# Designed miniproteins, single chains, continued (5), part 42

Each design is a single chain, and the fold is of that chain. pLDDT is the mean over its residues in the fold that is shown.

## One batch from the design tools (miniprotein)

Design m17533
Fold by ESMFold2-Fast:
Order: C-alpha cells, then structure tokens, then sequence
Structure m17533 (fold): chain A 61 residues (1-61)
C-alpha cells in the first residue's frame, strides 16, 4: 500500500538521519499517515512523491 511505502521510506531515512532529523521524520510520518486517512488513492500517491522529494532534500542538507 502507499502507507507501507511511506513507512519504508521513513525507516530507510532514519538509518542515516541525525537525532534532530529523526524526531522530525517520525512526526512527519505520523502527520502524513493521518492525512492519508481522508485522501483518495491518487492524492496518497501524490503525497508520497512529494514526501520522498522532501526527505531526499532534507537528508542532502
């Protein structure tokens, strides 16, 4: 599911993130999963793509 793909993305990011970034990522995962409960499958996929791009940028900085 899109939700499982999001969890896997966060799990991978947490392996390389510092402590502050980890706390933020855990919060962001919780908020994204909460938002997904009211979304269509198309909206969930768009959110996952945006979340992935955001995480990649966050870890690169």
Amino acid sequence: SVEEELRKLVEEALKTADEGTRVFLEWAEKEALRAMKSMSEEEKKKMLEQFKAFVEELLAS
Scores: mean pLDDT 81

Design m17534
Fold by ESMFold2-Fast:
Structure m17534 (fold): chain A 80 residues (1-80)
Amino acid sequence: ATEEQVERLVQRLRERLPEVKNKDELIKLLADILGELGLSGEEALEAAKRALERLLKEDLPEKLKEILREVLKEIEALLE
């Protein structure tokens, strides 16, 4: 994925993260945005990983950070 695609993913996630209540909702949101950006397969997983790592460095509610960490762990497992 390009740097521009990752930045766009981060921006769109940041706008909609307050709506996310659980891991499954975050996975669906990621899939929707990645699809909009034309990303699939390993490139989509790499973009998602980079975006979640950036968001985890931001000042977010702890419940959201827990959800982000759970999804990041699943993405990292899929990339191995």
Scores: mean pLDDT 85

Design m17535
Fold by ESMFold2-Fast:
Structure m17535 (fold): chain A 81 residues (1-81)
Amino acid sequence: MEAEEYYKKGEKLRKEGKYEEAAKYYFKAGKIYFEQKDYEKAIEYLRKAAEEVEKIKDEELKKKLLEELKKELDKIMEAMP
């Protein structure tokens, strides 16, 4: 339930051009799916977050968010059988 709500909010923010906030909401959705062991959706939403992060004009913020996303994706890949 909450993961789907974060995803929908991220989609709305993406359409408004609010890329940083959209990325954060996709990231939250991905983390919730990871906690639920839905690794496919977790990876999907982290990839959506990365796509939005690439649109951020602040290079330092972009690097920080990409590093956080990579760390979370690595955790998911390590947890997969």
Scores: mean pLDDT 82

Design m17536
Fold by ESMFold2-Fast:
Structure m17536 (fold): chain A 60 residues (1-60)
Amino acid sequence: SRAEELRKQAEELRKKAFDKMKEAWTAYDAGDTETANKLYQEAIDLFKEAVRLEKEAEAL
């Protein structure tokens, strides 16, 4: 169903966001705050997209 497709896409986006958060943590721990901040922002954007798709799936 469309709802299942949206949930699957949201799950994939969450996995990508989590990977970006791990990369951000590694960069921060290495003292590269500029790279860490960029990766954190990318992760936040991916999480926001995943939440949007989850809400659309619930509305179906």
Scores: mean pLDDT 88

Design m17537
Fold by ESMFold2-Fast:
Structure m17537 (fold): chain A 115 residues (1-115)
Amino acid sequence: DMERAREIVEAQERIDELVRQGLSPLEAARLTLEEMRREGKRAGEIVAEARLAIYSGEEPEPEVLEALRAEARRLGAGEVETKNRREEAATAVAAVIQRSYELLAGRTVQKLTPK
């Protein structure tokens, strides 16, 4: 779980870094996905893949959504199911990233939703 949390945070921080360097969020997510796959960082790969789908306006693949649900359950992020798969993926990836940051910082989740 700590190692998975590190991969999740690494993927999000890599996307944020590439965007700060002038890449679009879509390009940043694509490059981060490629890097995570190359390094065998499966939890980071799932986050980057979900971000790529969200930024492109596409529905994530069912396997990606199921993998996000599994990561959310492992991290205690709660239930993130909605009627819209794109909205569910956005909610799940945000919850997984937030919970991973909190786990690495040694904090507990104070609220089910951010603010």
Scores: mean pLDDT 75

Design m17538
Fold by ESMFold2-Fast:
Structure m17538 (fold): chain A 60 residues (1-60)
Amino acid sequence: MTPEEVYEIAKKILEANNNDEKVALAIGKTLLKEKKYEEAEAVIKLLEENGLKEVAKELK
């Protein structure tokens, strides 16, 4: 899966869950656990764009 594909999927999941912080954190932590660092970086950027800066900071 490419970073762009993960960004699109994560965006849809976050929209469906009204930008829930726990859902956002779970997505990011799962990617980091799987060593998918480029995909995790794409999701972190998405979180910052959506105003979830504290979640994005926890994932860094």
Scores: mean pLDDT 83

Design m17539
Fold by ESMFold2-Fast:
Structure m17539 (fold): chain A 80 residues (1-80)
Amino acid sequence: SEALEKAKEYEKLAKEYEEKGDYKKAGEYYALAGLAYALAGEWEKALEYFEKAAEYYGKAGDEELKKAFEAALERLKEQA
């Protein structure tokens, strides 16, 4: 799946930026990885990476994006 290939690329980029301490880019790529995993049908990984996106946006000082991903994550967990 092209979506799964992109998800793995975004995951790798997110981890590289995390290691560099670029928390804003880490959050951006974790969000993209989460979306790509969701499109690939990998729902558990999508939730994990949206949670990481919220975490790293918080570390970057982006409270609005942190809260947005936290709210989205809670809604996704509650939907059957």
Scores: mean pLDDT 86

Design m17540
Fold by ESMFold2-Fast:
Structure m17540 (fold): chain A 58 residues (1-58)
Amino acid sequence: MYVFVRVTLTSPLDAAAIESLGGRVVRNLPDGAIVRVPEDKVDDLAALPEVRSVRRVV
């Protein structure tokens, strides 16, 4: 199942890293992005060095 998460970033996100997790950037925000990602890959997304925090958007 895919989930949408709000990601807060410390630096620009690597699109290739998101795609390798089976995800996609849906919307860019001033401090981060909304990302669609497989539910089982949310922890892997949060482990990226550019990522400060991850929050589900239901």
Scores: mean pLDDT 78

Design m17541
Fold by ESMFold2-Fast:
Structure m17541 (fold): chain A 87 residues (1-87)
Amino acid sequence: MELQKEIQELLKELEEEYKRVLELSEKAKSEEAKEKAKKILEEMEKKLAELPKTAKSVEEGLEKAKEIIKEAVEKLKEIIKEIEKSL
């Protein structure tokens, strides 16, 4: 259940980072930042949906899911960084 816990933690982080993007985008009046964040989430969801087709085992699927979610979190953090520099 190790990977399951790590994925749960990453999903919570993803939710918090996304909420932060929305809050900061509203303050900065940056529709571009909101659109970038939405695209990141859509790309993440698409990659996650493809995992059952590409993963050779449940364990491999969970490892790949962790990496996909982690990548989305990092991209959201970059958007936050850009917004904060503009404020």
Scores: mean pLDDT 80

Design m17542
Fold by ESMFold2-Fast:
Structure m17542 (fold): chain A 79 residues (1-79)
Amino acid sequence: MKYREEGIRLMAQGKLEEAAEMFKKAIEEDPEDAEAYHNLGVVYAYLEKYEEAIEYYEKALELNPEYEEAKINLEKIKS
């Protein structure tokens, strides 16, 4: 989807706040998009907002319990 793809592109450019906005729009269009929640968690971790990052990783895992990348990132923050 365009919003998630644009968010990934902005994140690669270090435009973290703009990336977060794109991922939030992706979630508005598809509230079950586990990848968008995971990517939003990654952005918040980069912004050092670890509590928010944890919430978004946990939401991604609620939607997709087999999401290995979200499990790994959640474990890294909690350790």
Scores: mean pLDDT 84

Design m17543
Fold by ESMFold2-Fast:
Structure m17543 (fold): chain A 51 residues (1-51)
Amino acid sequence: SEAVEFARRLYEALKAAGYSDEQARELTRQALKAMGFSDEEADRAVEEALA
């Protein structure tokens, strides 16, 4: 669940920086993929972090 924890922290930081919900979600997914997570793992991590 390192991906979920990372996603939650990054999403909150992006929202605090003024990004919209949609922008923060997309940027967080892209960051996870850049870190080596698969598309499915990135999508799941974002959804779990924001549940």
Scores: mean pLDDT 85

Design m17544
Fold by ESMFold2-Fast:
Structure m17544 (fold): chain A 104 residues (1-104)
Amino acid sequence: HMEEEVQKLIEYVEKLLSQGKVLKRVDGVWKEVKESDPVEIILSLVDFALYLLNELGAPEEKVLDFLVKQLKDHKSHLPEAIERLLEEKDYLGVKLLEKVQKRL
């Protein structure tokens, strides 16, 4: 059950990205938002990835594979995204992006 639900959510977000949209939590609710800034796209994907890991219990390797696939074209923007997460004290997000960066 959980693996099928995680996979469907990943596919949904991948479809949104192909349309120039991301999934953002607004007032506690996940909403489709138009986004073209690479750093904001990275940060939105990190928030979604942490949701999959911490709230849905998704396997880390599955989440990392998803992030590596989606962020390969945004490699140059990863350092700025990591700096933003450090400023926000989101150390779990920092650790996740550092693991992604090592695989790119």
Scores: mean pLDDT 85

Design m17545
Fold by ESMFold2-Fast:
Formats: C-alpha cells, structure tokens, sequence
Structure m17545 (fold): chain A 89 residues (1-89)
C-alpha cells in the first residue's frame, strides 16, 4: 500500500527520503481526506518537526499544515497530546 510505504520512508536514514515522504503523505491525506490515516500519520509528522535536518522539519511543517486544512481538530488534539507527553517526561 502506498500509504504504508510512505510511513516507512518517514523513518528513512536519508533526510531527502524523509522530506519527500512527509510532503507526499501530507498531499495524500489532503486528497483522500482519510481521517484514520491522518490520525495515524500526524504523530509521526510531529516527531519530524524535531528532526536534526532543516529540510525534513520544513517538509513535516508543510504536511501538517495541509492536513490541518482538512482536519484542523485532529491537528489541535495531537498537538495538545504531544505537549502533554513531553511534560510527563
């Protein structure tokens, strides 16, 4: 499945592959409007916002922005959950 391949590429050792996967998965969610897939990928994209490579962070930010245009409530809920998890650590 295309979506599962993109999910794996978000953890690729090559930063260009991670950046391309983030951009493509954000576009995929915007086009398909699949809420379950959006909910599954958003935590991974949030993790990429802390990637050591700037181009990967920028790609993740753009992907989250695209998903937020379709599912703004999901992005807000996951941002709140991620912040709470960081506070507990």
Amino acid sequence: EKFEELLKKLSDPDPLVRAEAAEEIGEYIKETKDEEKARKVLPLLVKLLSDPIPIVREAAKKAIEKISEVFPELVKELAEEALEELKKR
Scores: mean pLDDT 79

Design m17546
Fold by ESMFold2-Fast:
Structure m17546 (fold): chain A 70 residues (1-70)
Amino acid sequence: SAQELLDRGYELLEKGDYEGAVKAFEEAVKIDPNNLLAYDLLVRAYRQLGDEEKAKEVEKKINEIEKKLM
């Protein structure tokens, strides 16, 4: 489930496996493309990895999803 992937991603972040966390959160958004929490965690994972450009790309997707869900 998406929740299990989010939980795994969070555990990987706590252990310093930032690349693994990104992969877990990316799989979560593939399962539920409208899960704003999954995108928020993906932004955090990219920032922990030091990838500000990818974090900003995900933030743009969050804004697009929020507009569609309105």
Scores: mean pLDDT 82

Design m17547
Fold by ESMFold2-Fast:
Structure m17547 (fold): chain A 64 residues (1-64)
Amino acid sequence: SEEIERLEREKERLEREAREAEEKYEEYREVDPRKAAIYGARLLALKSEIYLLEEKIEKLKAEE
């Protein structure tokens, strides 16, 4: 399914962004709490998007 393939590619993109945000959060955690908070919030938002996207992919696969 083109839709499932598109969503899986989007999930991979979000997963890469989440890894980058996590790395930045860890880098700044002890040295710049304000920057750490920004990357931490970004990471949580990305994890939420990934969760919703995974649920959508599962639903579409179950309908096949």
Scores: mean pLDDT 86

Design m17548
Fold by ESMFold2-Fast:
Structure m17548 (fold): chain A 61 residues (1-61)
Amino acid sequence: MVLEGRAVDALGRLAERYAELFPADADPGAALREVLEGFDTDGDGTLSPAEVAALEAFVAG
């Protein structure tokens, strides 16, 4: 998957929040990959600007 800077920032924020809420979880990366796959609606391995905006809204809300 190719990620733009905004998507990378959103993922970093999501990873930090996940670690805060679930510090005992052994594989936060698996949960993050599942979220990314859900937002990659066209399945091309790249997040469009609209998909990045949806990910940012998900992380913020």
Scores: mean pLDDT 63

Design m17549
Fold by ESMFold2-Fast:
Structure m17549 (fold): chain A 70 residues (1-70)
Amino acid sequence: MDAREHLERGKKLYEQGKYEEAVKHFEEAIALDPDLAEAHYLLGIVYEKLGDTERAVQAKARALALAPGL
């Protein structure tokens, strides 16, 4: 699987409410493409759903640094 395939699977899992599984796929996407701003942003959204506000803020900040204006 490439980074984009992991990103798309993570999004599908998120829509199904499978937040922990979505995190794993977004982490794999980031491992394959560390500059994939969308994966960092979506990881932040999932962390908010899991109640991890600190990790959510950090992930979103990273996404904004990679893609200013996101």
Scores: mean pLDDT 83

Design m17550
Fold by ESMFold2-Fast:
Structure m17550 (fold): chain A 65 residues (1-65)
Amino acid sequence: MLPEELQKALIELGRHLTPEERDELAKKVSELIQKGDLEGAKRLILEYAERHLTPEEVERIKSLL
């Protein structure tokens, strides 16, 4: 299972993504967590946020991580 903080960040970010982008991000994050790369998972979430969200929304995602 994903850590609760990552799950909350993915839910919040997912509101701003297409279904396809959300599914792709969820798969990549789950793969990183299964490999034990928690920092990689956090970085990937932030990279998606920075590409799709306003600066204020990115700061909200950062606060969840």
Scores: mean pLDDT 80

Design m17551
Fold by ESMFold2-Fast:
Structure m17551 (fold): chain A 63 residues (1-63)
Amino acid sequence: SELEELEKEYKKLAAELEAKPSLTKEEIEEAIEFSKEALSKKAVAEGMKEEEIKKKIEELLKE
């Protein structure tokens, strides 16, 4: 599903950013938030409900 694709993309981006030793914690957090916003906007453009996107992102942040 489209939500599963978002989860995979988000986890991949977060792992890639966290694996960069040259980035500060603040830079990593900012980049993750930017990626999260970009993925949410992409999902809305694909016709996904904003509430479903928010719930999925909150699930990912719990991990």
Scores: mean pLDDT 64

Design m17552
Fold by ESMFold2-Fast:
Structure m17552 (fold): chain A 66 residues (1-66)
Amino acid sequence: DEPITKELLKKVAEKAKEALEEAKKAGVSESVLKYMEKVIKALEDPEAFIKELEELKKKSEELRAE
């Protein structure tokens, strides 16, 4: 079968872009909007997305220790 993961990530990225537009209309804070945009860009690049998730996991472990 064709790689369902790539299709799923593309669909998630599209939904996230819609959510970002709604968040902009709702007046969500700039920091949250920037975070959402970063996540959307990561979803458009699956390798970058996986790397970001792994880095978040490592940071969570470090923050838990502090």
Scores: mean pLDDT 71

Design m17553
Fold by ESMFold2-Fast:
Structure m17553 (fold): chain A 55 residues (1-55)
Amino acid sequence: GAEELIERAERAGVRAVILGADPAEASRLTHEAVEAARAGDFERAERYIEELEAL
């Protein structure tokens, strides 16, 4: 559900920064994933999480 996707997005964002990603980019993608999940757009949220994991 939304809560699980929010947790995954936040974890992915933190890991991206630890692994050397641009903090501003990671923060923006995390925010977009969280907002999509809260809006019930789980497909869009998963796409942003995948982008975070690819950083």
Scores: mean pLDDT 86

Design m17554
Fold by ESMFold2-Fast:
Structure m17554 (fold): chain A 61 residues (1-61)
Amino acid sequence: MSDEKKTLINQYANKLYDAIEAGDEEEVKKQKEKLRNEAGLSQEKVDAIEQSLKLVVDRAK
């Protein structure tokens, strides 16, 4: 098991958070695709991360 995968997840999740905060739906889709293709996450896990980040963004307002 490589810590490199966790680093990629964190990098793309941070960019996804920024895209959600900005309301950039196309960038959200791109970062979700990178989480699936580059970090090897399932669609379900990517969707769960997106939902969690949306809750954080909503509470930060």
Scores: mean pLDDT 80

Design m17555
Fold by ESMFold2-Fast:
Structure m17555 (fold): chain A 69 residues (1-69)
Amino acid sequence: GEEEAIEEARRLVKENGVLTYEEVADILVKHLGLSRQEALTIARFVDKDGSGTLTLEEAVEAIRLAASL
């Protein structure tokens, strides 16, 4: 669920400092049942700086948006 997704995102950020779109998409698919396409669309939407990576804050925003679908 949403909490498990946030915990996995936090763990990945602790190791690498940021998450890739693929890592966020994997979390959204695994924990929230989104399609890969939906997950990648959300990841792109929350990436406010267009860097191709997400901060923990952006990843949490993506998870919460996905949980609202």
Scores: mean pLDDT 83

Design m17556
Fold by ESMFold2-Fast:
Structure m17556 (fold): chain A 59 residues (1-59)
Amino acid sequence: MKGIYDKVLEKVKELKKKGIEVTEEDIRKLVLEVAKEEGVEYSDEDIQSLVDAIKKDLK
């Protein structure tokens, strides 16, 4: 989780600053992409937890 959460959150915030609508599906795809770049395999439960945490931080 260390580094992946921060990278995904930064990408989502940048998209929102540009006026791009970011859906829960988009956040999930970003989590999977960043996890793959970092060489980390997450379960569906871990991915959903990260998505939910990012959604809460965007409020």
Scores: mean pLDDT 78

Design m17557
Fold by ESMFold2-Fast:
Structure m17557 (fold): chain A 83 residues (1-83)
Amino acid sequence: VPLVDPEQVLADIEAAAKRKPTDNELIALGILAAHAQSAEAYVKLAKIAYERGDKETAISWYEKALQLDPNNEEAKKLLEEIK
C-alpha cells in the first residue's frame, strides 16, 4: 500500500508545473512520488525536468517509473527519445 495518496501527489505536481517549480520543489515531489509508488507521478516529474533541460534527472525518473510499471508505454517511448 502506498504511504501517501497518489492522486494528491499528481495534483501537487500539476499545481507546481503551472507556477514553474523550483529545484527544491521537484526534489520534494520526487520523494512524494516514491512514497506514493506512482509511475504516473514519476513520468510527469520526468517531463518537467526534461523541459527544464535537466536530462539526467528526467532519465532517472523515467527509469523509476518503469521499475514500478514496466509496461508504461509513455515512459518507455520518452526514455528512448532522450537517451
Scores: mean pLDDT 79

Design m17558
Fold by ESMFold2-Fast:
Structure m17558 (fold): chain A 70 residues (1-70)
Amino acid sequence: MSDEEKAKAILESALAALEAGNVVAALRGLQDALKVAPEEMKPLLEEALAALRAGDVETAKRHVREALAL
């Protein structure tokens, strides 16, 4: 499995957690995805983490969906 495939699998779980309102699981998932993500995906994941830490769940979801579309 490629680093991109690993990151996307983690991000799909993080997106599901965000949609369920499980911010703690989503935050952990985004952190784990950042450890394995390719360089071009990292800026979107860092922006998603920053948004989620600021309480902006909708912006975090948008950036996760953008990363999944790469």
Scores: mean pLDDT 83

Design m17559
Fold by ESMFold2-Fast:
Structure m17559 (fold): chain A 81 residues (1-81)
Amino acid sequence: MEAVETVYEIVKKALAGLDPADLPALEKQLKEAVEKLTEEDVEELAKRLLEEGLLTEEEAELLKKSVEAYQTLSELAEALR
């Protein structure tokens, strides 16, 4: 639940244009939150961003695929080292 809200707020800030000074803290929060998202959380996040007009349908699908790819890469990186 809170991981969805964290990613949602970070995506909103990214779409509005992030201050580079905030980037390291937000990147860490985004990484930790994305790793905790379930498939259902990603679906809810994409739906909410689409309903608020922050993403197009194509961008919402890319978000789902990107989170899944990131989680897979994170698991692979952990398994490698």
Scores: mean pLDDT 72

Design m17560
Fold by ESMFold2-Fast:
Structure m17560 (fold): chain A 62 residues (1-62)
Amino acid sequence: MIDEEEVAVALARMVAAIARLLEDPEEAIRLLEEYAERLEKEGFEKAAEELRRAVEELRREA
């Protein structure tokens, strides 16, 4: 049986990839940060960490 946390991590990675297609990197960062906070509050800490890593990468590129 697939763990919900594992599915959440996979979805977080897909959301981060889609956000990188946005023309405005600041908007992408804001959306990813908001989603990461929601996931953390729901108990999906690993998925939130994946989104925070994507935010750090975008900040380094911006």
Scores: mean pLDDT 75

Design m17561
Fold by ESMFold2-Fast:
Order: C-alpha cells, then structure tokens, then sequence
Structure m17561 (fold): chain A 64 residues (1-64)
C-alpha cells in the first residue's frame, strides 16, 4: 500500500528528527517530533511503531 508506505516513511523522518533533538538537549522539540511520528505511524497502520514513538515522546516530556 503506497499511501501507508509514504506515511511510515514520514514517521521515520520525524522519529529521526526527535532523536537528533534529544542529542541536542531540545527535549520539548524531541517530544513534538516523536508525537508527530506516532500519529503518522498510526495512520500507516503501524500500531507498534506508534506506541514506541509515543513512549519516546513521554520520556522527552519528562526531561523537558
């Protein structure tokens, strides 16, 4: 499914941006990027990826 593959790819991009933000100490930015990744993964039908990204967003929020 091309649409789901594109959405998953966008989720991967936001996940990578969240990781970079974490490395820079931008915990609020990281949380926002992981939240966007989670939404995109959920739209793609990747519930496991969505749940994982949501957990990363919560961890980033706790550090902010």
Amino acid sequence: DLEKDILRGLGDIYHALGVLAMEKGDYEGAAEDFEKASELYRQAGDNEGATHAEKLAEEARKKA
Scores: mean pLDDT 87

Design m17562
Fold by ESMFold2-Fast:
Order: structure tokens, then sequence, then C-alpha cells
Structure m17562 (fold): chain A 62 residues (1-62)
């Protein structure tokens, strides 16, 4: 799943850029929320993917 690949990339970027357990926990929480939201609202999948992309970009630039 493309979204899963992006979530994995974001988590890798987070643990590489910010070495804290809090950041890793937050990324896991975001992934869980996104997965649940996609199941409940598949029509919003594109928006959720966009949010994930922005989050990954922010982590990469931080």
Amino acid sequence: DELDELLEEAERAGVRGVVTGETAAALRQVKALLDRAKELHPEEAARLDEILGRTEAALASA
C-alpha cells in the first residue's frame, strides 16, 4: 500500500532526524489514527495522504 510506504518513510525520517521516544510514539499514534480514519472515511484517503506528506516534509526539514 502506497500509504503504508509513506508512513514507514515518515517514521524512518522521524527517528533519524529527531532521536526521541516521544517522536516515535507520536508517529505511531498518527499512523493508527490515519489507518482508522481511512477505514471509517475512505473518501478522505487523499486528504489523509496529503497530511502525511506534509508531516513527513516537516520532519525532514526540522
Scores: mean pLDDT 62

Design m17563
Fold by ESMFold2-Fast:
Structure m17563 (fold): chain A 79 residues (1-79)
Amino acid sequence: TTSALNTAQQTFDGNISISQSFQDLGHTSQSQQSLSQAQSVSQTLQTGSPDTALTVANNSSSLSSQQASQVGQDVLNSK
């Protein structure tokens, strides 16, 4: 369980980092796709626990407050 959570956290953080890299290079569409993949990982974690998905989102150092809020809202709205 802890190993699975660590893998999910790394996948989430990796997609956020890729998104930021694409944004810095001016590839906005690819940046948005990477963010969507990060949100998908967050939603997958919701199958186990919504609180766990929110914790992953809030602990990502690559997320802005706005992006963290958006991911949190998406998690809370999916049941």
Scores: mean pLDDT 60

Design m17564
Fold by ESMFold2-Fast:
Structure m17564 (fold): chain A 69 residues (1-69)
Amino acid sequence: MMDEKLEEHVRELLEEARRLLEEGGSLLEADILVGVAQLVVAVQKATGGESTHEEELRELEEEIREAKK
């Protein structure tokens, strides 16, 4: 199983999306990265794992939504 690897991937995706958001980069890229992270978290939960990044995912989603306005 890949639970630890999945968590690492989620962290990397979230960090990259955050940088894009902070620098005023592509909101589309940030949105895609967050979407991929959500899928990874969903797979992790479906395989019996748990993610410590769900709160950070929610916060980042909200920040991206605000930036789109």
Scores: mean pLDDT 78

Design m17565
Fold by ESMFold2-Fast:
Formats: sequence, structure tokens, C-alpha cells
Structure m17565 (fold): chain A 70 residues (1-70)
Amino acid sequence: MSREEHLEMIKSLYPKLSPEQIELLKELLRIIEEYEEALENGDFEKADELEKKAQELYKKLKEGIEKELE
């Protein structure tokens, strides 16, 4: 599944996502793409840094989605 397809799937499951949450999703998908490129290139230090950034964004996004499901 492409990152764009993943984003559209999440949007279809949570149609009430705010514009702010959508921007966080776009940023997360961008970082995940860079992370996979870093792994493919053997740049594990860059991959670790990108993973930390992805975890922070994912945490913020998940908190917003969980609030919607209340």
C-alpha cells in the first residue's frame, strides 16, 4: 500500500479528522518514507532519528483520533 493510499484509508475510517490532524498525517507519511529510504541505504543513524520524529507525530495523531472515538 502506498503512503497516499494509507492516508486515504485513515481519512475514510476517521472522516472527522481536523485539518491539523491531516497535516500531521502528511508529515508522518513523509518521515516514514524518508525512514525507509534511510534503511535501504544503510543509514541507520538517520533512520533512528527519523523513527523518533515519527513516534512523536504518531503519538499526537493517535491522541486526536482516540478523542474522536470517545
Scores: mean pLDDT 73

Design m17566
Fold by ESMFold2-Fast:
Structure m17566 (fold): chain A 63 residues (1-63)
Amino acid sequence: MEQEQLRRIAEAEDEVTRTLLEQGLSLEEATERTFEARRRILELIEEGVPLDEAIRRVLEEVR
């Protein structure tokens, strides 16, 4: 995987964690959901979804 793709996925993980914490989830729950979000992003990329779109869809799913 490209270094740029890894960086953008990491930024998306940070955004997911921040959003979930703002919604009142515990750090433990937010971490677990962030792990699931990362898996979802990677799954969408494997299915041919562009990185930007995969990130947007996953962020929408956690909001």
Scores: mean pLDDT 81

Design m17567
Fold by ESMFold2-Fast:
Structure m17567 (fold): chain A 59 residues (1-59)
Amino acid sequence: MIKEASEEALKMLKETPDPDPELVARVIGRALRKIGIAISYELGLMSEEEAREELERVE
């Protein structure tokens, strides 16, 4: 669920006293990209194959 993914990201930021800003930005960006792909697929804006390709690009 979107709330759980957001809570995990926030907890990781709080647990790391001096996080690398680039690493933090990459982790958050990856999570947001996956959420965007999932929403686009649910709304019928992309096919299952297109969603799979985009998810592979996130990794």
Scores: mean pLDDT 70

Design m17568
Fold by ESMFold2-Fast:
Formats: structure tokens, sequence, C-alpha cells
Structure m17568 (fold): chain A 75 residues (1-75)
């Protein structure tokens, strides 16, 4: 079986971002999710990271960025 290292690395970053979000550290979650999308843009996990970015920005009151990332996740 071929190992998709980009997808595995993206999954680890998303899991880390989810941990920050669970603790209420939405700023930390955003930094990690943005890193996952930036470094692994071809990962099948990118839509999940974009959805989680939208949710984190909404929690911070940034409605504009929340809408932007939600739209990107739906593409």
Amino acid sequence: AEIDYDNEAAALLIALGNLFAKKGDYEGAIEVYERAVEKYPKSSLVPEALENLAKAYKKLGDEEKAKEYAKKAAE
C-alpha cells in the first residue's frame, strides 16, 4: 500500500487543531488549521480543515472570515 504522507501529516495537524478548539483556544486552532491547508492543499482533509476554520472564526466573532472559509469548504 502506498502511504500518503501529505494526508497523514494533514490529519495530524487537524487533530492538533481540534484539540486546541476543544480547550477553547480558537486562535491556536486557527493557526494549526491554516498550516494544514497551506502546506497540504491537495489533501482530501482540506474541506474538513476549512469547515473547522469557519467554526473557529465564528467563535471569535469574525463573521467575514467564517463565511469565507465556509464557502471554500463547500467548493
Scores: mean pLDDT 82

Design m17569
Fold by ESMFold2-Fast:
Structure m17569 (fold): chain A 78 residues (1-78)
Amino acid sequence: AEGEERAARVALERLAADPDAALSTREVAEAAGVSVESARRVLNTLVQAGLLERVAPGEYRITPAGAAALAARRAAEA
């Protein structure tokens, strides 16, 4: 559970920092310290929530809704 929450945060933060870039499932897995299967499940959940979009097999980009959600969370944590 903690690893999946970390994977979600890593994906959203990295993509928000470079919204023109795509992030692979493997890059999320490596950055979050989780398996590729766990990273894939997290990324699929974020796509279903409308926070990410899949641009190619195994590659994801942040949506405007995802960027807004991360900004709102950062404001609440500040």
Scores: mean pLDDT 78

Design m17570
Fold by ESMFold2-Fast:
Structure m17570 (fold): chain A 60 residues (1-60)
Amino acid sequence: GVAEARELAERAREAGLAGDAEATRKLGQMSGDAARKANDEEAAREAERLVVLGSARGGA
């Protein structure tokens, strides 16, 4: 639901600030899925940005 999407997005942000690109990407994807199911467009956009950020950092 919306609360789940927001919690996952917050964890993704924390992972991103810590430099964990892989966690940021995975948590962002999970947040996006939850947000889309809840029709929370703002949370979905936030999650998409987090996925892009994680991917761009190349967490190889």
Scores: mean pLDDT 74

Design m17571
Fold by ESMFold2-Fast:
Structure m17571 (fold): chain A 62 residues (1-62)
Amino acid sequence: SELERAELELLVTQIALDAEEFVLERMKAKNAPQSVIDAQEKAIEDLRARAEELKRRVEELA
């Protein structure tokens, strides 16, 4: 169903978000260049936006 698919996509997106946040913390710990940190923060923002879209879809289909 559309609901089950949206719930699965949300779960996968949340796992990806957690992984990318871990990568960001490692980059900061290693004093990565600011441009690299900025790019990673943008990638995380895009994933958060995707998670919010999926949360809305799950809520609308429930």
Scores: mean pLDDT 88

